# Ledger of designs, part 45: designed miniproteins, single chains

Each design is a single chain, and the fold is of that chain. pLDDT is the mean over its residues in the fold that is shown.

## One batch from the design tools (miniprotein)

Design m1543
Fold by ESMFold2-Fast:
Structure m1543 (fold): chain A 59 residues (1-59)
Amino acid sequence: MEELKKRIDALVEALKAHPDVEVTPEFAARALGVSKEEFEKLVKEIYGKTFEELQAELR
């Protein structure tokens, strides 16, 4: 879990650097080496919100 959290945190920093770019859950999941379903589950487990909500919060 900790390793995946660090990778998601790195993705969040990348999103902050490119606020004009929309990243799909499918693309993010591939970048982390997990399925879209597993990625969404992990984001809710770690942050308590969907990836779409997390991405919106960064803008």
Scores: mean pLDDT 75

Design m1544
Fold by ESMFold2-Fast:
Structure m1544 (fold): chain A 79 residues (1-79)
Amino acid sequence: SSAERQKQIDELLQQVQQLQDQATQAFDQKDYLTAAQLLRQAAEKLRQIASLSTGEKKEIYLKAADRAEEQADILEKLA
């Protein structure tokens, strides 16, 4: 149902926020490889949210996932 999908999206969004916060902490510690890994995990969760979404929201989450992967690539080059 739409209500069950929204609950799953909300739970995944909380996981994305947690992973992004952890990535920021790793970056502040100059642990760029850990920060990159956490951003790639956030991208995977964003793609899961996109699979549960339709229309413009799906596109927004896919673009957010792509940006997280691009940031991970940059951080891996800093390591």
Scores: mean pLDDT 91

Design m1545
Fold by ESMFold2-Fast:
Structure m1545 (fold): chain A 91 residues (1-91)
Amino acid sequence: KLEEIRERAERLRREVEELRRRAQELLARSTDPELRELMQKAIEAAEELLRRLDRYIANPETVTDEELQNLENGVRSLKRVVEWAEKQLAE
């Protein structure tokens, strides 16, 4: 079970790093102040999630399935925000 927690955390970390990169790209491309502020908040949220995931990977024995599931929900919320913003900039 500890191995499963570590693998889940490592997968989430990769997803969050990708979402942070996408949010940074959207911030660079956008001139809309509301969308820019939303992307700055998304980048901040991603960095917070990465810090938590680094601790989970280092100490998987301290992490519950519920805690990791709650973080997975946070990643899904971040993904929806980034994907919504990408659609706003798509032509």
Scores: mean pLDDT 86

Design m1546
Fold by ESMFold2-Fast:
Structure m1546 (fold): chain A 87 residues (1-87)
Amino acid sequence: GGSYEKGSVAGGTTAVKTITTPQDSIVGIIATGNPTPNVTLSGGTVLSEEKSGGLYVATFLVTAGTHTLTISSSSQVSYALSTKPLP
């Protein structure tokens, strides 16, 4: 199984989210805002990352354990986050 969530981040603030995975997983994130949001995932290996016109889209490979996702922008951000365990 995997998980999925949507959320928003107020402009001028930083959202810090903890992602805990029992096994190696793919984390996907889509974030929108103007300017383009700043997104980092602690302990994630970037598989793909695109920043264009207020849209941030990335996929990360993460090992089993706890990882920190940070999202920030000077303006409000809307995001969707998915985590899918690897076989």
Scores: mean pLDDT 85

Design m1547
Fold by ESMFold2-Fast:
Structure m1547 (fold): chain A 91 residues (1-91)
Amino acid sequence: ELSKEQEEEIVAAAQEAMEETRARLEREGYSNEELKEMIREIAKKLGISSDEEIDRAIAAALAKDPGGGLKELVALGVGLLKAKELYEKLK
């Protein structure tokens, strides 16, 4: 099991990756179609291979926040990938 210090490091790194991703997406002005493709690639790297699950997540994000939901979903996905990478390295 992870120590409290290791958990805090993973959370901090995930938050940093999310903040950097938000800043990048804001600067670059990606289209909704480009953001959807990023979400699909991130989901595959997280081990989510169900197109139906990915499509539901995209639809839910758009329904909750039509203007920023996809960007936040990309940022969350990048944070989860960073957390997974660090967790696998520390276990």
Scores: mean pLDDT 81

Design m1548
Fold by ESMFold2-Fast:
Structure m1548 (fold): chain A 60 residues (1-60)
Amino acid sequence: SKTRQQAVADLLVKQGIPREEAVRIATLPTGVGQAAALALMQAGKVSDENIKALQEALSK
């Protein structure tokens, strides 16, 4: 949904990911988008609080 895509993109931008890349990841099919977001978390680019928020947004 548009709401989920916007929430995921905003969380990624808050972590310092460029808006264009954040929107691209947020608009991928759910499985691919989750894998991309998890890879960013594992690269140490996302705080623990934002990891939890991102997982919640991706579950919707």
Scores: mean pLDDT 65

Design m1549
Fold by ESMFold2-Fast:
Structure m1549 (fold): chain A 98 residues (1-98)
Amino acid sequence: MEERQQFLLELQRLLGLEPVPLENEEKLEEARKRIEEALAGLSLDELQELLAAARDPRVRRFLAEAIAFKAGIRSSAVIEALAAARSPEEARAILAAA
């Protein structure tokens, strides 16, 4: 619960979304849906910038999965490399090599 709240709070902050009170399971699911819809509307470049700004390893993993999905990549190794990337340039290099 607490870990999930921190994850959703960082994603809301990174996406510039209005903070939804994470009071109960229903609100957590509302926040998740809003985050997923916002991510679906972002370009690959915008997702890479968010990945570079993310601090929580779980948030980085989630953004790496979103980037891979948008790029048509299903490799777990590429997703893990993206989640470990330290800059947008490193993320672009990983995608170019995939």
Scores: mean pLDDT 76

Design m1550
Fold by ESMFold2-Fast:
Structure m1550 (fold): chain A 66 residues (1-66)
Amino acid sequence: MGVGKATALGKTITVTGTPSGATLSIEGVKTREESLEEGQKLYKENPEATREALRTAALQAAEDLA
């Protein structure tokens, strides 16, 4: 498994790469559904910062997966 992390608007976004796909989790939330909702809120507040954090986390997860 590959794991990457980056921060957007003071919250850590974690991307986990597995053979079956990638998953997102946001710091401070307990469920996958809540993480998706929180990610959507971050994207609405600041799409540029959120997009850059996701990109950074995804790249780190891909490198770690190799």
Scores: mean pLDDT 73

Design m1551
Fold by ESMFold2-Fast:
Structure m1551 (fold): chain A 76 residues (1-76)
Amino acid sequence: SHMGQQMRDQMTQVVNQMDDAIQQGDVDTARSLMQQGDRMIRQMRQQFGDDPVMQTYVTMMQQILDQGRRQVQQLE
C-alpha cells in the first residue's frame, strides 16, 4: 500500500539520521531518533501485522535500532 511505502521511507530516513547523529557524537539527537524509530516500529507492527514482508522489514529495522543503541553506549 502507499501508506506502507511512506512509512518504510520515513523509517529509513529516521535510521539514516540516527546513524548521522551517532557519527557526529550527538548522543541526545541519536536517542531522540531511536525513540521515534521505536514508536514507528510499534505502529507498523499494529497496522501491518498480517503482512509478512512488512514484518520482515520491521525485524530488520529493530536490529538496526538495537545496533544504534550499542553504538551510543560506546560513546558514553
Scores: mean pLDDT 86

Design m1552
Fold by ESMFold2-Fast:
Structure m1552 (fold): chain A 86 residues (1-86)
Amino acid sequence: MKEERMKKALEAYNKGLKEGKPEEGLEEALKLLKSEEEKERFEEQVKVSREVAEKLREIGVEIMEELYKRGLVSEEEVERERKELE
C-alpha cells in the first residue's frame, strides 16, 4: 500500500539520520517509493522537517542557555547543543 511505502521510506531516512548520514538515508528512502508524486511529496516533507529541525535546534540552544542560567544544566551541555548547530 502507498502508506506502507511512505512508512518504510521514513524508517530508512530516520536510520540515515541516526547514523549521521542523512543524504544516504534520503537516497534509500527514495528507492522505496514508486511514483514521482510520492518522491516529490517525500522530498518536500524532508525539506520541511529539516527547516523545523533547524528552528528546533535554535530553540534548543535558547532553552539550554535558560536552563544553565537557572543552574539546571552544565555549561558543557549548552556548548554541546551549540556544536550540533555547526
Scores: mean pLDDT 73

Design m1553
Fold by ESMFold2-Fast:
Structure m1553 (fold): chain A 68 residues (1-68)
Amino acid sequence: MTSLDINREVAARIAAGWTPEQLLEEALKRLEKGEDVELAHVYLLTASSMGHPEARALFERLAAEERR
């Protein structure tokens, strides 16, 4: 999955009326499966930007772990 594909997927979910909670849930499912980790990170960032505190905390934690 490319950055363009990721952006398109996230935009489609937002356009379909997905809430920050649904974006967080989808991100967690993908991370649990080891599927499309980059897409999961973008879902977390998007949910965080929409004001979800748990998504923000998880995104910051994963970004710190990925850097190491």
Scores: mean pLDDT 76

Design m1554
Fold by ESMFold2-Fast:
Structure m1554 (fold): chain A 95 residues (1-95)
Amino acid sequence: VEEMVKVLEEAREEIQKLRDEAGKNGDSASEKALGQAEKIVDLSKKLVSTGDELDIEVAQLGIATTATSLSRSKSPSEQRAAEILREALDRINEA
């Protein structure tokens, strides 16, 4: 559980940096999408912290769906966030 939370916290910090950069560049669409991804990561942290198998599966599905959505964007920041989320999902699946 602690390792899963740590993985998601690291992913959140990287996505926050991408969102801040999008905001500085005036890319409000990517800033909004990345902000939504941060909220999904925050919810996923709460779910995995319960240690419940079903809650963890819900978190994994949410991360996977969000990563897929971001990867379909033409925005490099959103595509990078998709990579970060896929890497986090792989690490959670190994834990």
Scores: mean pLDDT 84

Design m1555
Fold by ESMFold2-Fast:
Structure m1555 (fold): chain A 94 residues (1-94)
Amino acid sequence: ELEERIEKIKKELGKLLSEGKSMEEIFELLRNKIKSIEELKELRPLIFTIARYLARREMAEKGITDEEKRKEIEEEYLERAERFIEELEKELKK
């Protein structure tokens, strides 16, 4: 059951990414679909992978080639992902 739930969430995330959805829309789906700390822990690596992907998408869309600026943008997206995970973990522990 857990494995099936994780695979369904991954499939929905892939669809949102292919549709060009924002990080906020992706996080909203995750908030609505993740129901336990175990599911959150299983999806944590994918959440960071998505954050890096979205950062690189922004860099490509804006034509950012400067290495220092690219690092700043990636760090911003990773910090947003970490904050999201921390807030969702707190909500699930209620």
Scores: mean pLDDT 85

Design m1556
Fold by ESMFold2-Fast:
Structure m1556 (fold): chain A 80 residues (1-80)
Amino acid sequence: MAEAQLAALRRLVAEGPAVVAELARLAPTLSPEELAALRDRLAALRDGLVALAEALGEPALAAELRAVYDAMIAVLDAAQ
């Protein structure tokens, strides 16, 4: 089970730059309410995924996940 979780987390990191680029394109088209809701969801997801990676003994992966989700949140914050 842990192996499947680690594989999923590593995929999220690998896909991160593409998602950040898509959010940068999408964010200017979203309402303030949509931006706030998405930001809150990304922040909660970041915290949960980072905690999961740390619990699995992967601090480097936790740092990479934090960086990716922080970049996503920064895109949304810039669009507000």
Scores: mean pLDDT 86

Design m1557
Fold by ESMFold2-Fast:
Structure m1557 (fold): chain A 97 residues (1-97)
Amino acid sequence: MPEEPVPSDPSLLLRPNAALAALLRSMGETRDVLSSSQLGRLLDRYIHEQKLRHPDDPNLVDLSDSPLRDIAGRDELDLNDVAELQAILDANTTRVT
């Protein structure tokens, strides 16, 4: 497939699945529907607050000991892989029209 980065549409409204919604609730987010941009910022905030970044590579995130492991379906996440981040959001959200 052509490598086309899927741009995060800040106006795209998404409903998190139960696992992602529970994680967002733990951060104080009570909305059932969020923009793609807002979800990305909340995930970045969660990673920062839980100190999940590797000490020698801030773009590599260790998910093995966090609820994000079940959400992402993997033990490690590369923050430079925008396509992988979008795939995780797609797998854990439903678009609201």
Scores: mean pLDDT 74

Design m1558
Fold by ESMFold2-Fast:
Structure m1558 (fold): chain A 90 residues (1-90)
Amino acid sequence: AQELVEEVRRKMEETKEEIKKIMEELSPEEGLKKAKELLGETADEIVALTQEALADPELREAGLEIARVLLEEIGEALGILNEIIAEKKK
């Protein structure tokens, strides 16, 4: 359970770093499209992992915790994206 949550947080941290690089290197239009694509891919992986955990009655609590962490991390990634766009607008 703990190891699975840590893997999810690691994947999201890597995704956030990649979004920052993409937004710095590409135009706002291209960067936003690529960031959305990458965030969607990472979210799909975590959703699949969550569904697998929720299907096992013994892992249900872990699946719910992963879902909570996913929502938290997505919110943070969107916050970073919004901040980068605001800086590029200046």
Scores: mean pLDDT 72

Design m1559
Fold by ESMFold2-Fast:
Structure m1559 (fold): chain A 83 residues (1-83)
Amino acid sequence: SAMEEEQRRKLAEASAFNVEFVELSKQDLPESVRQQLIEEATQLGQETEDLVLQAHTLSDEERQEYLREGLERRRAARAAAAA
């Protein structure tokens, strides 16, 4: 059966966050920002474990597009928050 579009977007969002979290964890961030990222990572990590196996229902191209869109959205949101 096909995964629902909403679930696909949530999986892509969590994957994008995980990539962003790993990238940002290598930078010297303010403590408050670091704490927020840890809390978000903990919440998403628990929800994505089962969804990762369902990622096989998505084409490789679809996964790449969703991931790219999610990363762009998150980077734009962080830039706006920093302004």
Scores: mean pLDDT 61

Design m1560
Fold by ESMFold2-Fast:
Structure m1560 (fold): chain A 100 residues (1-100)
Amino acid sequence: SDSAREEALAMIRKIHASLIAALREMHANNASKSDILGLVQRAAQEVLEIVREKLPEKEAEVQEVVDEMLARMGALDAADLDGQLAVVEEATARIEAIVA
């Protein structure tokens, strides 16, 4: 329904904003690659849970974006904040477009 879509999008946007802020903070604290990947994985899992509950027809498309994002994040150096932000911002924009 339109209501479920709007609620899902609002929740997902909050998770994405928190993820970007947390990623910047992790880099300020010289976090490990494992910690960075764990942060992104947890945010992705929260987004997928929302999609499964509210928009199950969109789950497969969102899962593909998540899988690509995690693979790209895994290939980047832990110190490459600009590269990591570009990957996350691209993936979050694509997920929001799928859900909208």
Scores: mean pLDDT 89

Design m1561
Fold by ESMFold2-Fast:
Structure m1561 (fold): chain A 73 residues (1-73)
Amino acid sequence: DLAKIYEELAKKYEKKDPEISKIFSLYAQLEKYSRDPSLDSQFQEGVVQVELAVLKTVDPESYKKALELIKKS
């Protein structure tokens, strides 16, 4: 669950970088919204790709976990 990864990242960065913590909190909310089955699958994929690009830069270990979740889905 990508939303859970972003929620955990928000907590991890809360004291080190409050601004990036806010961004991860917003990504958790966006991931929950984008996974609504009524939304277009291309839109959902686009959201994931944007989030992953940021995650790869900020936290490569969490990026690796996110890729494993996507591969299993």
Scores: mean pLDDT 72

Design m1562
Fold by ESMFold2-Fast:
Structure m1562 (fold): chain A 81 residues (1-81)
Amino acid sequence: MSEEEKKELALEKAALALYFGVLEGRVEAGVATAVRILKEHEIEREEFRKYLEEFLKKVEPLLSPEQRATLREAAERVLEL
C-alpha cells in the first residue's frame, strides 16, 4: 500500500470514527479515536479539515439536524489538535 493510500485510509477511518460516535451516542470515544488515528499517521489538521468537508457532504443527508450539529462540534474539537 502506498503512503498516499495509507493516508486516505487513515482520513476515512478518522471521519468514520466521528460519524459512528455520533450515531451510537459515543461522541467522546469517536473524538478520541479520530485524534489517535490522525497522530499515528501524522496527518495535518488542514488535510483532515478538507477531507471532512467532502465527507460531511456525503453523510449530512443521512443525519438529523441534531446529529449534524453534534458531528460538526466533534469535528471542530479534533481540528483543535
Scores: mean pLDDT 82

Design m1563
Fold by ESMFold2-Fast:
Structure m1563 (fold): chain A 56 residues (1-56)
Amino acid sequence: MKTESIVRRRPAASQAEVDAFRDELVAELEAKGYKVLRSLATLIDGVGYVGIVAEK
């Protein structure tokens, strides 16, 4: 199995927006046949960072 690490960022005003962004990315990956092993959602200085580790 191939393990992939994906990092995305976008502006966010709240942790809830970052969490929603993470959930969107997880759903997209699962729809593509990936198994999400780990996800991280962090808000730093108005920017939401999402990290995902997935395998296919």
Scores: mean pLDDT 82

Design m1564
Fold by ESMFold2-Fast:
Structure m1564 (fold): chain A 82 residues (1-82)
Amino acid sequence: SMSEAVSREELKERILEDLEKDDNPLVAITTALYLLSHDPDEEVRRKAAELLLKLGVTLEQIRELADGDPRVVAEFERVKAE
């Protein structure tokens, strides 16, 4: 819901903090990739892309993991360029 922007922002921060502390990078990567691919909130998708970049995920890996989905790839490229 758009009316819960504060809760969404807190969720983004919590995801970033918890996934940064995760000793299994696959869980962090798969969770962030799922959010980038499926979350309806553009800011959540942006933060998911930022986390993937921080974890060292490359554009080529995103192309393969997203099965070449042009929307997911384009959003990741946009965040990487910023």
Scores: mean pLDDT 72

Design m1565
Fold by ESMFold2-Fast:
Structure m1565 (fold): chain A 83 residues (1-83)
Amino acid sequence: PTNGFDEVYEEAKKRAEELKKQGVKTVAISATGPASPLAAIYAKAFRDAGIEVVGFGLFHPSLEQARADAEATGADEVVVVGG
């Protein structure tokens, strides 16, 4: 469960707007296990900002594996959620 939806959503939306200004059109979002619920909020914020989410990976055991999965999508940019 997400106890800080609005705060995470606004942070993710600011990141999406920054990427959009840089010409990014597609994003792959991937998360480590404990951060997986936050990835859904990131995806919503990015779609609401006008960026297409082309990849969505969850419950990866490490940040490195989460990033590798996202990079395999070929998206313009990758966003990894987790520690």
Scores: mean pLDDT 75

Design m1566
Fold by ESMFold2-Fast:
Structure m1566 (fold): chain A 116 residues (1-116)
Amino acid sequence: SEREKALEEAGRLLSEALQLVSDTIRRVKTATPEEARRLVIETLEQVIDMLERVKSLLEGLDPELVAEVEKAIDFYRELLERVRANPDLTKEEVIDILKKVASILSDLYLRVGERL
C-alpha cells in the first residue's frame, strides 16, 4: 500500500539519520573543539533535512507521527541555534547534543516500525 511504502521509506531515512549521528559521534572523539562544533552544525542541518523528508512522506497518512516529527524538527532547530550562538562549545557538550538527537531519532524509528 501507499502507506506501507511511505512508512518503509521513512524508516530507511530515520535509520540513515541514526547512522549519520553515530558516525559524527565517532568523528568528534578525535576532532578539535572547533571541528566538533562544525560537525554538530553540519549533522543537525542534515538530520533536519532528512526529517523534513520524513514529514513529507507521512503527510496525510499519519497525523500523529507527523506531529512527533515536527516536534523533533523544532527541537533540533532550537539546538542548532544554541550551538551557533556558542563558539566555546566543548566536545563533551557536542557529544551530549548528538546523543540527545540520536535518542529522539531512535524513538521515531521505533514508532514507524510499530506501524508496519
Scores: mean pLDDT 91

Design m1567
Fold by ESMFold2-Fast:
Structure m1567 (fold): chain A 86 residues (1-86)
Amino acid sequence: MEKEKEEEKERFNKLGQELRKKLEELVPKLSPEELGKLREEYLKKEDPVLYEKIQLSREKLEQAKGKEPEELEKIREELLKEVEKL
């Protein structure tokens, strides 16, 4: 299980480095938004499976960020209640 995760990270890092090298020459001519679009298109073509996993991770992270301040406050309150019982 862990080895498969490490292989996916290696693939992502290699694709990211290769893309960065290719875009390095184009960066002065392209906006950050255009660079983002090219990165997504490249990832879709080179590794569609990894791209889907990244999209799912982004969706989960975005949902977590939306709830995180309230979730953190509730966790804080529960911890304080536990400390008061000590």
Scores: mean pLDDT 63

Design m1568
Fold by ESMFold2-Fast:
Structure m1568 (fold): chain A 65 residues (1-65)
Amino acid sequence: AMSEECLQKVDALINLYKQDPAQFKGHLMGMTHLNDQQAARLVTILETQGEEAFRKELLKVLCSA
């Protein structure tokens, strides 16, 4: 099972994108251990495939390890 902390972090990141999409990559890197390459890939998924695809990918990257 995924940790509640990890699920909360994913929801917080999605809310940050809705508040400030222009600074979102910075927020993503600041709230996670992801590097610039990983953060850029996730932002691209969010912008091209939407919130559901982003949530799925972020959960795999942050919560399934």
Scores: mean pLDDT 77

Design m1569
Fold by ESMFold2-Fast:
Structure m1569 (fold): chain A 96 residues (1-96)
Amino acid sequence: MGITPLEFEAETQAAFALMALSLGLVETAARQALEAARLAIEGARQGTVSVESLRNVLETVRRVAEAAREAGDEEGAEELEEAARELERLIEELER
């Protein structure tokens, strides 16, 4: 794919989520990971995000979801887990 704002922004938000997580900013990481997932899902449906980027976002979302549960943010963890499931389905569909 060519230069796509959705792929670039999704990867950028995922990177920021991991940075926030490394600083112990779990709430910030959860918001950024959820935004990364939303952008990646939108781009995948439009055919503008690569499978590699979807996998990178999925890994980030899963890591942040685990941290959110450990921090007691059950609502945030559930939203991230739902986003992870959608990303996983899209990856499976695109790899066929």
Scores: mean pLDDT 85

Design m1570
Fold by ESMFold2-Fast:
Structure m1570 (fold): chain A 81 residues (1-81)
Amino acid sequence: MEKVLELLEEARRWAEEQGHEALAIYLDAVILAMKATGKYPPLEEVEEAIRRIKELAERGELPLPPAEVVRAQREALLAKL
C-alpha cells in the first residue's frame, strides 16, 4: 500500500510542479479516496496508469475537465467519504 501511495504522491507533486492543476487535483482526490476506503489497486497497474497519465498530460491530451470542475468533483467525492 505504501508504494502505491508513494507513486501517486510523486505523480501529484510532478503535476503541481509542471502546472497541470486539474491533474494535481484529480490525483489528490484519488489519494484521499484510497486512504479513506482502504482500496488499493495492484502496484503494477498504478505504475502503468501513472506512466500513461504523464505521457498524456505532457502532450496536452489528458481528457480531464477544467481545474474548477475537477475541484468540484473532488469536493463531491470527499463529502461521500
Scores: mean pLDDT 80

Design m1571
Fold by ESMFold2-Fast:
Structure m1571 (fold): chain A 68 residues (1-68)
Amino acid sequence: MKKKLDEELNKRLTDLLKQANTTTDPAALQAIIDELGRIAEEAEKEGLGLTAGVADLARAVLELVLKK
């Protein structure tokens, strides 16, 4: 069901953001960015537009941090 998948994706998203907030390693940040992109793609494929949008926004913000 969409509800269970949405909860699972949001849990993964939250865990990745928590990891991103505690790391200063560029390689670790890139891995988190890549995983956020996968979550966004999976959420969009399943029609979970809000979750996909949040994951895409988080990825974009972290890419700006990594660029610096």
Scores: mean pLDDT 79

Design m1572
Fold by ESMFold2-Fast:
Structure m1572 (fold): chain A 76 residues (1-76)
Amino acid sequence: GQALAEHHAVVIERFLLHLPEKGLSPATLRSLTSKQLGDLLGLSEKSVNAGLAVLMKRRGFRSRVELFDYYAGVRS
């Protein structure tokens, strides 16, 4: 349901916020498939797709590339 997709969006966003601290390049983030993200997060590809769609809507991103570039550039 929608609530589950919103939960998955939160999980994905937290993961993306911490990826720059792990030394992963923006190019690596942009190349990640929904299946690869699912494998990293313990989520199904379907759950990742639903979560990414919710996250993009909440943040106003038009594409996954815009989303990944934004989080790849975030630093504390």
Scores: mean pLDDT 74

Design m1573
Fold by ESMFold2-Fast:
Structure m1573 (fold): chain A 117 residues (1-117)
Amino acid sequence: SELEAQIPPLIEQLSDADPKVREAAAKKLTGIVAEHPELAPKLEPAIPPLIEALSDADPAVREAAALALGALVLADPSLVPKLEPAIPALREAESDADEAVRKAAKEALDVYYAHKP
């Protein structure tokens, strides 16, 4: 589908030099999986760069990454084991200087643990 074809370039954009591009990429991936949860397995390759984005210099990128990780669990709980490497970074983000990042990280962890056996 047209949306599925957009996923690989958005994953590449998570590592773009421009923080606005990284933020927009994370937000677009979140929108895709929220509207089309059946595409969540196609976003599995986004998990490692989203984990790295939790430590991004730009707080808007960190917030967007936390929201995207939470949205992936909500869309496809079978991805919970693939998201386990994100847990240390999400716990770090709960103590972030930016309030929106702390809130997004807490919400992502709440969703993760609600779906963890």
Scores: mean pLDDT 89

Design m1574
Fold by ESMFold2-Fast:
Structure m1574 (fold): chain A 69 residues (1-69)
Amino acid sequence: PSEESRRIAAELKKVLLERGYPGMVAHMAAQEVLWLLEDQKLSVDQTIEQLETVDPLVAEALREAVKRL
C-alpha cells in the first residue's frame, strides 16, 4: 500500500473514533477504504462517491479526513 493511502485510512479511523464510533467499526471502515484505494484502484473522490450510496456518515468522515491532510 502507498504511504498516502495508509495516511488517509489512518486519519479516517481517527475521525470516526472522535465521532464516537467503536474501535472495531472505525478499524473496519479504514480497512475498507484502504482496500478500495489499493486493490480496487479507486481515486479518493471515487471512494467517497461509492461510500456515499452505502454509508453517507462514513463518506462525510472520509471527506473530513482528507481535508485534515
Scores: mean pLDDT 86

Design m1575
Fold by ESMFold2-Fast:
Structure m1575 (fold): chain A 62 residues (1-62)
Amino acid sequence: ISSSELRKLAEKLGLSVSKVRELIKEIKELRNKSTEEVKKLMEKYGISVEQLHEIVELLSRE
């Protein structure tokens, strides 16, 4: 993910770039976690299921 993509994602989510970086790190860790951890992550960052899916899709393209 480029710095430009990261900035745009931060604007869409209403988060700082630093918070988006933390979110991406936690999403990568979620590949090995339960459904309950996914729900906690969404609540922690105030994001929807659709927004989480969009981030995962961006990460899958590497």
Scores: mean pLDDT 74

Design m1576
Fold by ESMFold2-Fast:
Structure m1576 (fold): chain A 130 residues (1-130)
Amino acid sequence: SSPLEGKNIVIAGRPGSGKSSIAKYLESLGAKVTVLDLSVVPPEVYQDLLDKADVIIFVIDGSNFRPEDEEQLEQLKKTNKPIVIALNKVDLPVQPAALKLVETSGLPYVRLNTSTKEGFDELAELLASL
């Protein structure tokens, strides 16, 4: 009886945002996880992968926020799929622009640290409710 068994989760975000650590954790809870780098994968592949998702996790590196993060989030919002934002902080302070995007998105979010696994349990609880 794994907490996320049967859930199809797509994890999207820029390279180095912490997607792989989150994927490993959610797979350990029984989720079927697909990791998607929106800067590398072509749009025709995005659509198929996103259409099969029960929920999308959008991972933002809070210490390395870029305009592309906001652009990718707006693209994901157009799918009308449930989206959860994972705001990752590792060892550097979170940029004000990253906090503003997350707080004004209207989407559920979790602050987490992929190095310490702080916030991973909160993410799992939120996903289990969806």
Scores: mean pLDDT 82

Design m1577
Fold by ESMFold2-Fast:
Structure m1577 (fold): chain A 61 residues (1-61)
Amino acid sequence: PRHVLVVAGATEEQAKEAAERAKEASGVEPEVIRVPDLEEGQRLRDELLAQGIFATGVTVE
C-alpha cells in the first residue's frame, strides 16, 4: 500500500515531523512530497486521491 504525504511551505525538519506523525497514525511510512505552497499541495493531493492513492497533506501554519 502507498501512503503519500504532501507538505506545503515546510522546512525539511517540519516535513520529517509530519511524516513521523502520519506514520504513527496510519501504520505505514509515507512517501513525502514537499511543495512550495498550499495551492500546489492541495492540487497534488487531490490528483493522488483521484488515482486511488492514499494521500494526506499538512501546512506549516
Scores: mean pLDDT 75

